Designed miniproteins, single chains, continued (2). Designs and how they scored, part 28

Each design is a single chain, and the fold is of that chain. pLDDT is the mean over its residues in the fold that is shown.

## One batch from the design tools (miniprotein)

Design m4940
Fold by ESMFold2-Fast:
Structure m4940 (fold): chain A 74 residues (1-74)
Amino acid sequence: SASGERTVAWFRLLADHELARIAAITDPAEKARAIARFVAGAEAVVSELERTDPEVAREVREILAATRARLQAL
């Protein structure tokens, strides 16, 4: 659906923005907390989407997995 496509596109943009923001954090403890907060928030969004649109949830989960790997490499 158009709504689902927009949700996936928005989440991809949010993930890219958050990756750049978190990468700029110089304090290791603050960076680790920021990563944990982003991942927890994103997982909550995926869980809610699974109730209403499982296909959109799957695509968002794939973006989250890729973003999580990049964040953990920081």
Scores: mean pLDDT 87

Design m4941
Fold by ESMFold2-Fast:
Structure m4941 (fold): chain A 70 residues (1-70)
Amino acid sequence: MKREEILKKLDEQAEKEGPKNVKAPTLGEIRELRKRITDLMKKNKDLPLEEQVKLAEDERYRFEKEIIEK
């Protein structure tokens, strides 16, 4: 499975699961999150893909928490 497909699925899942009274992130914030995820996957390319996906998901949860707690 291509890395780009995984990132797209993460974005789609966020949109589907998130609409319960959560403040929508700005386009800039979404772009920053995607950049952080892609950078993490690039830096950890030597790890199995499953481990890279876990790191990406952890970073996404952290980012979402930062937006909510802002």
Scores: mean pLDDT 68

Design m4942
Fold by ESMFold2-Fast:
Structure m4942 (fold): chain A 96 residues (1-96)
Amino acid sequence: ARLEELRKEIEENQRFRDLLLEINRNSQLLSSKTRDMGSSLPRDEIERLLQPVREGARAYYVDKLSREEVIKILFKPVEDALEETKRAEEEIEKLL
């Protein structure tokens, strides 16, 4: 059981690594195309949008963080938004 679980974890980790590489490559391509087209979007705004992806990639490849920790970095903005929504719903229920 545990040996099969470890094999599946290795395969899933490899797929996750390939996904991060593809996301990072596409992010770099977007930045390059935006520059080449003389984009109306400020560079700082593009870098802000790409920051979670870059931080996730760095955490995985440079800092050697676990897949679970990298997922938290990538999805923190989504998790924060969901938590804020839950808090708002609870406050509405208290007012009713």
Scores: mean pLDDT 62

Design m4943
Fold by ESMFold2-Fast:
Structure m4943 (fold): chain A 75 residues (1-75)
Amino acid sequence: KAQELFEQGDKLFEEGDLMSALVKYAQAIHLLEQQPNPDLKGIAEAYRRAGEVLRKLGLDDAAAGLFAKSDELAA
């Protein structure tokens, strides 16, 4: 489930495994987008968390893109 992927991603992020955390958030986005009625707020949250991972990796431009996508979906 998407919530389990968020929990796994959050744990990996706290452990400093940033690449694995990013993969889990990407999997959550994919799973949520495949649903017949997509949870836009859930997808927005996954993009926001992935952006936070990218910022911590020093990929500020990529992170800004994900934050913008999150804001768009949450509007």
Scores: mean pLDDT 82

Design m4944
Fold by ESMFold2-Fast:
Order: sequence, then C-alpha cells, then structure tokens
Structure m4944 (fold): chain A 83 residues (1-83)
Amino acid sequence: LVEKAQEYKEKIEEILKTVEDNRDLSVEELQAYKEEAEQLKKNALRLTGQAGPDAREYGSEAVEAYERTVKVADENIARKLAE
C-alpha cells in the first residue's frame, strides 16, 4: 500500500514536470493531463484510508502535486486561448 501510494504521487509529479517543461502542449493535451492527475490523486487518497501514517504522507504530497499541476496547466491553457 505504501509503495502504491508513492507510485501514484510520483506519476503525478511526472505529469507536473511534463506540463512545466513543455510550452507547446495543446489545450486538449493539457486538459488530458489534468484529468489523468485527478484520477491518480483520487487513487492515492483512497489508499490513505487503508494504510498507516507513511502512506498518508504520500497522499498529502499527491494532493499538493495535483494542485500545482492544475495551476500550471490552467495557466498554460489560458495563454494558449489568448493567442
């Protein structure tokens, strides 16, 4: 369970890095990454109810990474739509 919670957190962090590093992503791609990150966040939070304090830490970190991913993606979407 701890390993799976860490895996979900790391996957969200990889999505965040992709969104931050790639200015040429389309609006559709940015929306798809937001949806993928949301699903991973939900999966991580579901596991925090079944595992100890260490897994809850990864759940909190997953939420933080997701929130940052949404913020960056929304900023990039807004920029693309203003072009």
Scores: mean pLDDT 79

Design m4945
Fold by ESMFold2-Fast:
Structure m4945 (fold): chain A 68 residues (1-68)
Amino acid sequence: MSKEEVTEKVVEAVKESVKEAKNEEEARELAEKKAGPIIRKNAKYLSDDEIAEVVEAAVNTLAEELEK
């Protein structure tokens, strides 16, 4: 799976987590539960820099959705 496909799936998982969550703490827990496995399963196919970019995209998406 490409970095772009992993990023898209992670971002979608974070957005869904925020929509399902009742508060910020639950949103963070759901995002980790949904996005974490996607990143871990694909880590072997990504460089350290690409993994960092995917994680940063997830964190930025979570912050943006929580600020809405």
Scores: mean pLDDT 80

Design m4946
Fold by ESMFold2-Fast:
Structure m4946 (fold): chain A 74 residues (1-74)
Amino acid sequence: SREAALLAGLARHEYAVGLEAYEAGDYESAIKSFEGAIALLERADALEPSPELRAERERVREQLAKVREALAAS
């Protein structure tokens, strides 16, 4: 659906913002952006199930786990 495509696009934008924050050392902003991306991907997959969207969500979750580990170790 058009709504699912829009949500996936917004999720990819949030993921990019999260990566920039992570590279800048702003771990709290990176976490919020990655959580937002995951929520948007979950909504997109709920509307129109897609193995590609699930794979994207797993990649974002891996990045979120890495930034949470970095924050906890600091």
Scores: mean pLDDT 89

Design m4947
Fold by ESMFold2-Fast:
Structure m4947 (fold): chain A 61 residues (1-61)
Amino acid sequence: SLEESALQVLDRVAELAGMPEEVVEALREAIRSGSDDLSPEVRRAAEEAVARARAAVEAAL
């Protein structure tokens, strides 16, 4: 399912970016509920982590 795929992508990004467990849990909940109800701090940390993970993947290609 799309939800399961998104959760798998999140886990991979979290590993690549060294994302804090509390941020990962907040993002998992947002994916399951379809909600963007994240604190600004958590959202920013997640966006930075995703950008870092994306850059790492691009550098590996």
Scores: mean pLDDT 69

Design m4948
Fold by ESMFold2-Fast:
Structure m4948 (fold): chain A 90 residues (1-90)
Amino acid sequence: SKRIEELVEEMRELGVPEALIEDLERLMRENPGVGELLVEMMIKVAKGELTDEDQEEMEAYAKEHPEEFQRAEEVAQRLAEERRAELAKA
C-alpha cells in the first residue's frame, strides 16, 4: 500500500526503531484504515502537530468502526507496554 509505505518512511525519518516500524507496519496491514489512522496520529503527536480536529476524526472513526478500532487499540496498547518495559531496563 502506498500510504503504508509513506507512513513507514516518515517513521524512519523521525528515528523510530526498525523493530517498532515493522510492528506498526503489520498493525496497519492487519487493520486497514484504523491502523493507518492510529499510526498517523502517533506521528503527529511525535511532531507536535496533533490538532483537536485530528482527535475528533479518530473518535468519529472509532464510533463507526468499533471492532476494527478495538483490535488496533489492543495491539497499540501492547506495543506501548513493551516500549515502556524496555525503557525501564535502562
Scores: mean pLDDT 72

Design m4949
Fold by ESMFold2-Fast:
Structure m4949 (fold): chain A 75 residues (1-75)
Amino acid sequence: SAPKVTLILPDGSEKVLSPEEAFEVIRELYRKALAKAKNKEELLRAIGLLLDALGDLLDAELTGKDVTVDITGLA
């Protein structure tokens, strides 16, 4: 069976998703965060958080283990 992703959103709420569903939610939220970045520091921070989240999703897919992905750093 596919692993479960517990996604912790910027508002602190949690969703249990498939890796594919989690990827689409993360992608859309980071797209919005990148569009809202006011300076280079905010842009680089958002990119760093995106890379960490994508790495966790990839590890879950490769290992078949459930994962928690925390994106509250976008708040």
Scores: mean pLDDT 81

Design m4950
Fold by ESMFold2-Fast:
Structure m4950 (fold): chain A 75 residues (1-75)
Amino acid sequence: SEDMELVIKYLKEKLKEGRPGKPLTEVEKEELKIAENSKSIEEYVRKLAELHERELSEKEIEGAAEEIKKVAKEY
């Protein structure tokens, strides 16, 4: 989706700024892979929470997705 393309672009730019010229860690690669394979920001948040062994309610997932969308759009 267009929203996920914005999130992926934001994540890649943020990683590049934080560690210019350094390779991605295995965790960062897995997080990006989750983003690239997610059809919505909500799916991305849900899968990311599962990777980090966090249990989120649907309402918390929706809130996190809204915030991520806002941040990615403003970046």
Scores: mean pLDDT 80

Design m4951
Fold by ESMFold2-Fast:
Structure m4951 (fold): chain A 83 residues (1-83)
Amino acid sequence: HMEERRKKNRELYEEGKKAGAQMDEVRAETDRKIAELRSEGDRRANELAAKEGPEVAQQVRAETDRKIAELRAEGDRKVKELG
């Protein structure tokens, strides 16, 4: 009984560790995509702030924030499916 229970607990632990690694990969990919969108959005907003004014820059930042929120929600869904 005790040996069998330990084997199952170890298998569950190892399976959880693999799932954790997959969740970490999904989080890392999501973070990378968010960083890329933030960098592009900030660059575009700064360029438009100088050329078209602060209102257009603010709109670009708002669109970037919305896209980032969507990516986070998608990443969170994928992590939840793995865990």
Scores: mean pLDDT 80

Design m4952
Fold by ESMFold2-Fast:
Parts: sequence; structure tokens; C-alpha cells
Structure m4952 (fold): chain A 70 residues (1-70)
Amino acid sequence: SIDEKLNTLKQKGDEAFNAGDYQEALINYSMIVLTDAATNQKVTTPDEKFNDWNDKAKEAEQKWLESQGV
């Protein structure tokens, strides 16, 4: 289900972020945002959680760019 997919992406994203793998975290968090947007299934995630994932994706992107010397 979409809920299971979102939970899997969250888990992988959080594990990658905590491990310092910001590229992998960015990919997984971005997929959460894109999946929710594409399906219009905001009822499967609270609005505040959707915004949290978008913020986490931006943070992961910033940290990844810093690690690349950009």
C-alpha cells in the first residue's frame, strides 16, 4: 500500500540521515514528498508530517551539497 511505501521510505531516509549518508537520505525523503504529491493521499499522512518530510529533504540536500564542497 501507499502507507507501507511511505513508512519504508521514512525508515530508509532516517537510517541514511543518521548514518551521515545525506545523498541517500535526500533521495528517500524526496520520494516521500513526490509520492504524496502524485497520489493526493494526504489523508494517509498528517499535513504536519508531509511538511516535516519536505523540510528533512531540504536539510539533507544542504548537508549533501556541503559534503560535496559546493
Scores: mean pLDDT 70

Design m4953
Fold by ESMFold2-Fast:
Structure m4953 (fold): chain A 60 residues (1-60)
Amino acid sequence: MLSVDELIDKLFAEGTPEQVEKAMELLTEASKKLQAAKSQEERDQVLEELKKKLEEILKE
């Protein structure tokens, strides 16, 4: 199973410029949400959402 870091690495290695730009935007939003998160459950939800969106961008 690919981690968020592995998905990011794959996207930057194999992704189009548009996919990379979209991923950077998602990472920025996720970072803001993680800083605002008050519990581990909230952080896990942010990371799960980020992972799903990154996987969607990478699907061919």
Scores: mean pLDDT 78

Design m4954
Fold by ESMFold2-Fast:
Structure m4954 (fold): chain A 61 residues (1-61)
Amino acid sequence: SMMREKELEEKIKLGMEGAKTGDVEKRIIGLEAFLEMQRELGNEKAAEQIEKQIEKLKAEL
């Protein structure tokens, strides 16, 4: 849906801001949204890599 797509896009932007500022929580939010988009597109290899990045970042919390 258009509304869902916009929500994911905004979360991805928030994650990019977190990457620039070192905000781990924002990075995780963005990566989780990016993961959902990749799964909807059927990009399973990209999704697996993103999941590993999320796990690594959660360990920093």
Scores: mean pLDDT 81

Design m4955
Fold by ESMFold2-Fast:
Structure m4955 (fold): chain A 79 residues (1-79)
Amino acid sequence: SIEEIMKLIQEAVRAFKEGDREKARQLLREAIEMIKKELATESDKVKQNILRGLALSIAMLAKKLGDEELYKEAKELAG
């Protein structure tokens, strides 16, 4: 769900601020996989736009983490 994806991103931001970069990466990866699954079946344009916005948030955090692969994947999902 969108709510679970948002929760994972919030937990990733917390982990990053606490210095746990590995946990932050794992949580962002989980959030990306959920976004991929949701986008594959979502027909509502508003929900699609929300999911793409969440992917953009993940891309920004991935860039701060120096995770180029995660950044590229999240950016692709964002459009």
Scores: mean pLDDT 87

Design m4956
Fold by ESMFold2-Fast:
Structure m4956 (fold): chain A 68 residues (1-68)
Amino acid sequence: MGGKEEGIEAAEKLIEAGIKELTPGEAVAEARKLGISSGGGATLGMVAVSSGKEKISPEEALKLLEEG
């Protein structure tokens, strides 16, 4: 599974790509399209699930990863 640092990298790349919201499944798919490790996408997916929301912004996910 991906670590916090891989999750942060994935979130930053999704922000740069202009992604506004993503589900856990979309996080993995978009990370893969951007050449980010599957571990980074999986970490973002777990953060999205843990937020209690159906969708989360990459900016919110980045904040949660940096604070946690």
Scores: mean pLDDT 73

Design m4957
Fold by ESMFold2-Fast:
Structure m4957 (fold): chain A 66 residues (1-66)
Amino acid sequence: SREASLQSLLASYEADIAQFEAKREEIEKELATKEGGKRLAVEILIKFYEAFKKQKAALEEELAAL
């Protein structure tokens, strides 16, 4: 069903968000200490995290509308 598919996708995004949050201190330290391409890689990772949070919110709204 659509509901089951959305719940599965939501769980996937929640897992990715939780992995990022578990490493938050490490990521913040890397953002403060790394330069050049290594810093850019960390900044890209943060952008993915923000995108996942936005997708989670959108999926929660869609599930609430069912």
Scores: mean pLDDT 82

Design m4958
Fold by ESMFold2-Fast:
Structure m4958 (fold): chain A 69 residues (1-69)
Amino acid sequence: MTEKERRIVEAALRLMEEYGDSAVNDLEAVAKAAGMTLEEVLEHFPSRTALSRAVFRARLERKQAEKAA
């Protein structure tokens, strides 16, 4: 992932922690949290599904790393 893609994914994860998993569907809120425009977010993740897939993958990998101690 690029640094911008990582920032978008981390912003989405924070919103999901606060508002629930459906928060990933609010691309405008994710863009604002990442400090980007909606257009810029869509250049990296062209759909809600693309962003959701990346976010859930990142969350699983983070949880796996935590257990590896």
Scores: mean pLDDT 78

Design m4959
Fold by ESMFold2-Fast:
Structure m4959 (fold): chain A 91 residues (1-91)
Amino acid sequence: MKEEIEKELKEYLKKHRNVKAPSFLDSLKFEARIFKFELMRTVTDPEKREQLLNLIDEFLKKLEELHAAGVPPEEISKLYDEYLNKLKEIL
């Protein structure tokens, strides 16, 4: 039911968001997960797919490190732009 799903979502968010995360960071994490799904669907070469998945995982790790260090949003945007350029070079 809708109410049960909402309660589960709230508990999930409480458990996984112990620190106040900015909306921008959450959007980037969500987009990276969507990218991972899209690449799994469109990239049929297993070697390229593994390389791209590793790049996405490394990006997410660096994103969390920068967020924990309290860097300004401009630094996160630069990391994201570098990440997109690397993806384009592999694709």
Scores: mean pLDDT 67

Design m4960
Fold by ESMFold2-Fast:
Structure m4960 (fold): chain A 69 residues (1-69)
Amino acid sequence: YTVEVTFEPGNFESADRLLTWATTLPGFVSAELDEATSSARITFSTEEDAQRVIEEAPKFGATSARMVE
């Protein structure tokens, strides 16, 4: 289960904080930050953890968060 989270351009500190928090989730598998698009892709072994990232992303300053294929 992969979530794509988008941030304001240049808001890498907020992205880093979200990624750091996401690594503490039990289903965490991997994360990639794309600085060119100000987005992160986070992969989980459970849909519950992926949905939690979508729900919490706005609290970290994300402009959008969605499940991807």
Scores: mean pLDDT 78

Design m4961
Fold by ESMFold2-Fast:
Structure m4961 (fold): chain A 110 residues (1-110)
Amino acid sequence: DEEKIQEMIEKLYKWLRDYLTNELGLSEEVAEKILELVKKEFEALRAGDFEKAREYLNEIRKIAEELGNSDALDAVTFTLLLLDEIYDGVINEEQLEQRIQGFKSPLIPL
């Protein structure tokens, strides 16, 4: 069901944005930039354009490095893996919610 897949993708993107802003304290502008790059990376991966996908991943990595925030890169990686599972029909909406609720980026206190 193409419509259900699209709804799950939008739900996952909303979670990522909310996680980056509410849990990691990133600005909405920075979270939006990361989200746009994640969308572009996923589209490139789906098109088989691994060179463009790598370029978008490198831009996300640079943003995470500039912020000193590896948790942002972990959340992005988690999102990309779930996007693949959604498109492959491996995961339904209930399972997506369970995966999202189970996501824990371990904060290592310094």
Scores: mean pLDDT 80

Design m4962
Fold by ESMFold2-Fast:
Structure m4962 (fold): chain A 97 residues (1-97)
Amino acid sequence: SSMQEEEQKGTLAGMMMRGGAIDIATREEMERTGWSRAQAHERTLALFRENIQEILAAEKKLVQKYKEQGLDMEDTFVVDDMSRQLGDYFLSLAEQR
């Protein structure tokens, strides 16, 4: 289908964005708690898995928003900005508990 190539680029950007968001959230938890990276990362992954449906929905909305603005999903600055927004969203979900 004519959309397959754009869908694949969106999937790759989403995967990179999730990795960046996990790294950002892990770093914030380390600073907040004084925990080791390993402990903060394990907690971040557990919370990420618990909220995966909401995170995937937020990821899809971010990719759509950036595509509508004509931004390049292969631009590392664009992916980094999306990673930060997704990370901030994820941390906000964790804090509501």
Scores: mean pLDDT 75

Design m4963
Fold by ESMFold2-Fast:
Order: structure tokens, then sequence, then C-alpha cells
Structure m4963 (fold): chain A 80 residues (1-80)
């Protein structure tokens, strides 16, 4: 659980650095906060899936492809 929470924090930091003040960064930050406060592993996994879908739908002009790839790797580690 500690490793998963560290991965969630890394996701939030990557998105905030890439797209500060955007709705996508605010949504990811909110979802990460929910995940960090959850004791339910299934809820944390669903949060990771939702974050991955949000970033997939975000324009590359808002979230660069390199950042999307890094976050996808981190979300896959949570889902493994």
Amino acid sequence: MEKIKKLLKEIAELVEKAAPGTPVAELVKYLVEVGLNSKDIEMVKKIAEVIAEILKEAPDSVVPKEVKEKVEKLTKEILS
C-alpha cells in the first residue's frame, strides 16, 4: 500500500508540473487525494484507471505525450 501511495503522489507531481492550474491537473490532484486517504485497494485501483483515462483524453497541447507515457507506466504499476 505504501508503494502504491508513493506512485499516486508521483503521478500528481508529474501532471501538476506539466499542466499547472489546468482542470486536468486539478482533477488528477483531487483523485490522488481520494486515493491517498483510501484504505480500499479496489478504490485505489479504480482511481488509477480513471486517471489513465483522463490523461488519454487530454490534448497533447495540455499534457505532453512524454508525461502521458510516464503516468501510464505508473498507473500500470498500481494496477499490477
Scores: mean pLDDT 82

Design m4964
Fold by ESMFold2-Fast:
Structure m4964 (fold): chain A 86 residues (1-86)
Amino acid sequence: DKKEKLEFIKKYLESNPNLRILYSLRKALESGKKVPGPDEDEIAKALEELLKLDLEKIKKVLDEAVELSKTGGPLDARDLLKLIEK
């Protein structure tokens, strides 16, 4: 259910608060609207696309985003969208 997916994403973001892209997603979830900034449209799109996935795929996308931030530098919402599209 969408509520379970939202709860999972929120908990995941709380566990990774220093990842910039996840912080922006957390703000979008909390406010229920676009986060002000240059990538706000991509963030809203990434959140919507994540909510279409099952929990296993959501976890995989977020796990990959965290790993990429450790090894490949900072991520943006477009990087998340690419992970979702895989």
Scores: mean pLDDT 67

Design m4965
Fold by ESMFold2-Fast:
Structure m4965 (fold): chain A 90 residues (1-90)
Amino acid sequence: SSKSKEELEKEKERLERTIELLRKVDPLDLALAVTLTELGEVLLELGEKEEARKKVEEALEILEKLKPKISPLEYEHVKKRAEEALKSLE
């Protein structure tokens, strides 16, 4: 990782706050799926594998519900990132 543990912890806190706000606006938003995937990636770098799995799986569930409402390119981009994160989990 190119980031220190302190910077990863700050990113985790920022992403968690963003998710809290997005959930209040629209629970089926592409931004929510993207932000959950980013949180999963940060949690993986922090070694928080179980929490990372939960966040990425939630992102994929939201993404599947959004599939008919978003572009195929947006869907495939987020799905690829989420699947790569899951493959990093044991």
Scores: mean pLDDT 87

Design m4966
Fold by ESMFold2-Fast:
Structure m4966 (fold): chain A 70 residues (1-70)
Amino acid sequence: MIDEKLARLEEEVERILRTETDPQARQDAINVLVVKTANEIIKEHPLTQDEIDALNRRIAEAVRRAEARA
């Protein structure tokens, strides 16, 4: 369920942005979460390179939406 994982990513990024006050630690936490989410989706769903590129765009959009709401 890619949409569910992206929704959780968006929620967790928003939480990090609201709770983490150190800019470096905040950026590191978001980067770790993005990589973890992408790897979990790829592990559960066989993806082509084009689909991986599309997933990376959707992840970037989810992060941008979280930043806009935080």
Scores: mean pLDDT 81

Design m4967
Fold by ESMFold2-Fast:
Structure m4967 (fold): chain A 79 residues (1-79)
Amino acid sequence: MLKKDLQEEMEKLKGKEGKLPLAEQVANALKAGGNPNAEVIANSFKGITDDQELADRLLSVPGVGKVTAAAIIQSHKAS
């Protein structure tokens, strides 16, 4: 049920995607939110290839909302 909402947020971010690795993008977003476990959490995302699993893990992190999750997923898919 969250996949459609996340896809809509990703479409709003078209043309603003970064070229950073997924783990670095997660770490940067979490550090901006003041999360002390940012690097540990970011490392746990290494090897995730399924968008829904990635979204579920991002949304389970305190301080990560739909917009932040969508931004990270969009950047991960962008070359």
Scores: mean pLDDT 61

Design m4968
Fold by ESMFold2-Fast:
Structure m4968 (fold): chain A 92 residues (1-92)
Amino acid sequence: LPTFDQLKEEADKLFKEGKYDEAARIYETLARFYHAQGKKKEAADWYTKAAQAYLKAGNFERAIYWAEKALSLDPNNEKAKKILEEAQKRLE
């Protein structure tokens, strides 16, 4: 099985290559792992990365979903707030 560091590197590489949906799915997997361990702040950061990737992919509904998930775990996450605002604006 890939290590967490290998998954992080692969997701970041996919994001840089513009493969945002694939990157988002790996970020979700990392977030869910930290969430299952009760590491809420770390989980929120990974959910925020997933939301950013979906926003870049033009998948605004999923960007909103994961940004709200991040904010439920870390209400002061400024990156998640900005992603949520931008995704909502794009859905007008």
Scores: mean pLDDT 88

Design m4969
Fold by ESMFold2-Fast:
Structure m4969 (fold): chain A 60 residues (1-60)
Amino acid sequence: MTDLEKGALELAAMGARGASDEEIYEKGKELGFSDSTATVLRKYGEQHPQRALEAYERAR
C-alpha cells in the first residue's frame, strides 16, 4: 500500500476517533493532503467509524 493510501486511512481513523479540526489539518499537512481533502477523509471516518478503523488496522 502506498504512503498516500495509508495516510488517507490514518486521517479517516482519526475522524472515527473524534479528532479535532486542528489535529486533522496538522496531520493532513504532514502527510501532504490539502485541508479540503483532510476534511473529507475525517468526515468519512465520522460517518463510518467501524469501517475506517478496520481498514486502518488491516493496513498496519
Scores: mean pLDDT 81

Design m4970
Fold by ESMFold2-Fast:
Structure m4970 (fold): chain A 100 residues (1-100)
Amino acid sequence: AAPSVEELLEQAGELIEEALRALGRGDFETALRLVEEAYRVLQEIYERDPEGTRERLIRWLSALIDLLDELAARSTDPALRARAQELARKLREFLEQLEA
């Protein structure tokens, strides 16, 4: 069964909160994976209800970009830094599309 927009919003919020907790404890690999999952959920939300969810998605994307920038700055793993920077680029492109 396909989840509702409300269920997707709850899932995205949970993923974002877990990503912030993972970053807080220095678990950069888990934080990055959770942001990747959140990004997929946010894209699905936007496709289903672009008008009703746009403002919340803009706010969440901004928070996730800040999280990825902090992760890239704090991580000593060049592969994780590169993945975080590439994901942040994709989130910025999505954010620009929503603000257009």
Scores: mean pLDDT 89

Design m4971
Fold by ESMFold2-Fast:
Structure m4971 (fold): chain A 74 residues (1-74)
Amino acid sequence: MEPSAEELIEEALAELEKRREEALARGDSATAAVYDHFIAELRRLREEKASVERIRRAVASGRAYADQLAADVA
């Protein structure tokens, strides 16, 4: 029930990459660029073998912003 650092990054990357592709499919390159930024940050944290706490903060920040963008489209 407590996910590992690797599991948190993999789950967040899959979610953000899906949202990025959806933005690109509708021609929204600006929103896609925002998702790409968070994807790049998570990949850097993975490469740096960052702590679970640091990864959780980055994932929470990215998810909150992604959820806000999705809500604003409606």
Scores: mean pLDDT 74

Design m4972
Fold by ESMFold2-Fast:
Structure m4972 (fold): chain A 98 residues (1-98)
Amino acid sequence: GREVIELVEAVPEEELAAAGLTREEVVRHVEELLRRAAELAEKGDVQGVINAGVAAAIVLSAAGASEAALKVLEATERAAELVEEGRYEEAKEVILEA
């Protein structure tokens, strides 16, 4: 969450405007998707974590935040592995720290 939001803040406003997006909309939507991924991790829903994380990465990629999108995908993969191992609290932390 935190590192990804910082990377979104580094994207030029002109690039966001070209995609028809505002920085506030991108940040809000990504935060909602990552919160959803964290909730699904707590419930042990591996596929839900993957779906929410990939959706967040798609939003970030569309906004030109390619580095943030890759970071979300890496965190999503790690969180999914932790959920499969029954390590739900650690999976949630990985998503929130990303």
Scores: mean pLDDT 79

Design m4973
Fold by ESMFold2-Fast:
Structure m4973 (fold): chain A 66 residues (1-66)
Amino acid sequence: SEALRRAEIAERAKELLLKAGVPEEGVNLAQSMLALGHSPEEAAEEVAKVSGVDKAEVKKLILEAE
C-alpha cells in the first residue's frame, strides 16, 4: 500500500526531525504532510515557515527518511 509506505516514511522523518531539535509543531506538520503524499520540498517549506528552521536542512532530513 502506498498509504502505508508514506506513513512509514512520515514516522522516520518525525524521528529524524525530533533528533535534530525541530520544534514539535513543525515535526507534526511534516509527518502529516508526508503521510498525505506531499513532497519533501513542500513539507520542508511549511516546516521552515512554522519553526524558523532552515528549509534546506529540514528537506535533507526528510530525504534521509526515504
Scores: mean pLDDT 86

Design m4974
Fold by ESMFold2-Fast:
Structure m4974 (fold): chain A 76 residues (1-76)
Amino acid sequence: SYEEIIEEFIKTLEDFLEKSKGEIPKELTEERLVKAVKNFLEENKDLPEELKKKFIERLIELAKKYNLPKLLEFLK
């Protein structure tokens, strides 16, 4: 289901963010995340509106938690 695909994707992003702390420059981490989110949205164009809204809200929370202004701007 789309819910499972979203959950797996979010978990993958969170794991990447935790592992990249102090190992990868912040700007490169942001670039990789924005690219990953763009690719996910392009692969899942038929995502139901309600799930898309929840997905974007979860991404905004991640962007705020990890201080990722480039991802936040992309999600506008």
Scores: mean pLDDT 82

Design m4975
Fold by ESMFold2-Fast:
Structure m4975 (fold): chain A 93 residues (1-93)
Amino acid sequence: SMLTISTVRLATSSEEDALRLAEEARRYAEENNIPVTDLSVRRVDRAFGSDEPLYVVTLVFESLEDAERLAEEVRRYAEENGIPVEALEIEVH
């Protein structure tokens, strides 16, 4: 099968929330046998006059289907647990 490298990024204004989303993503992937090539949480300082940093959870997949499935699950988890997600992006390489 042709590899389709797909990156999911979720942004939140809270480091604690970002870590919770990362842990849920890891847990769901493990339980559903979804291979995740890389998982990271990084602080990103906002450009253009915002003093509040973003915390970005980045997940890398070899499958767009897996990326979309996990992104939807993490979005749902965030909504059910009152975690505000400021941005969610899926990028295909």
Scores: mean pLDDT 83

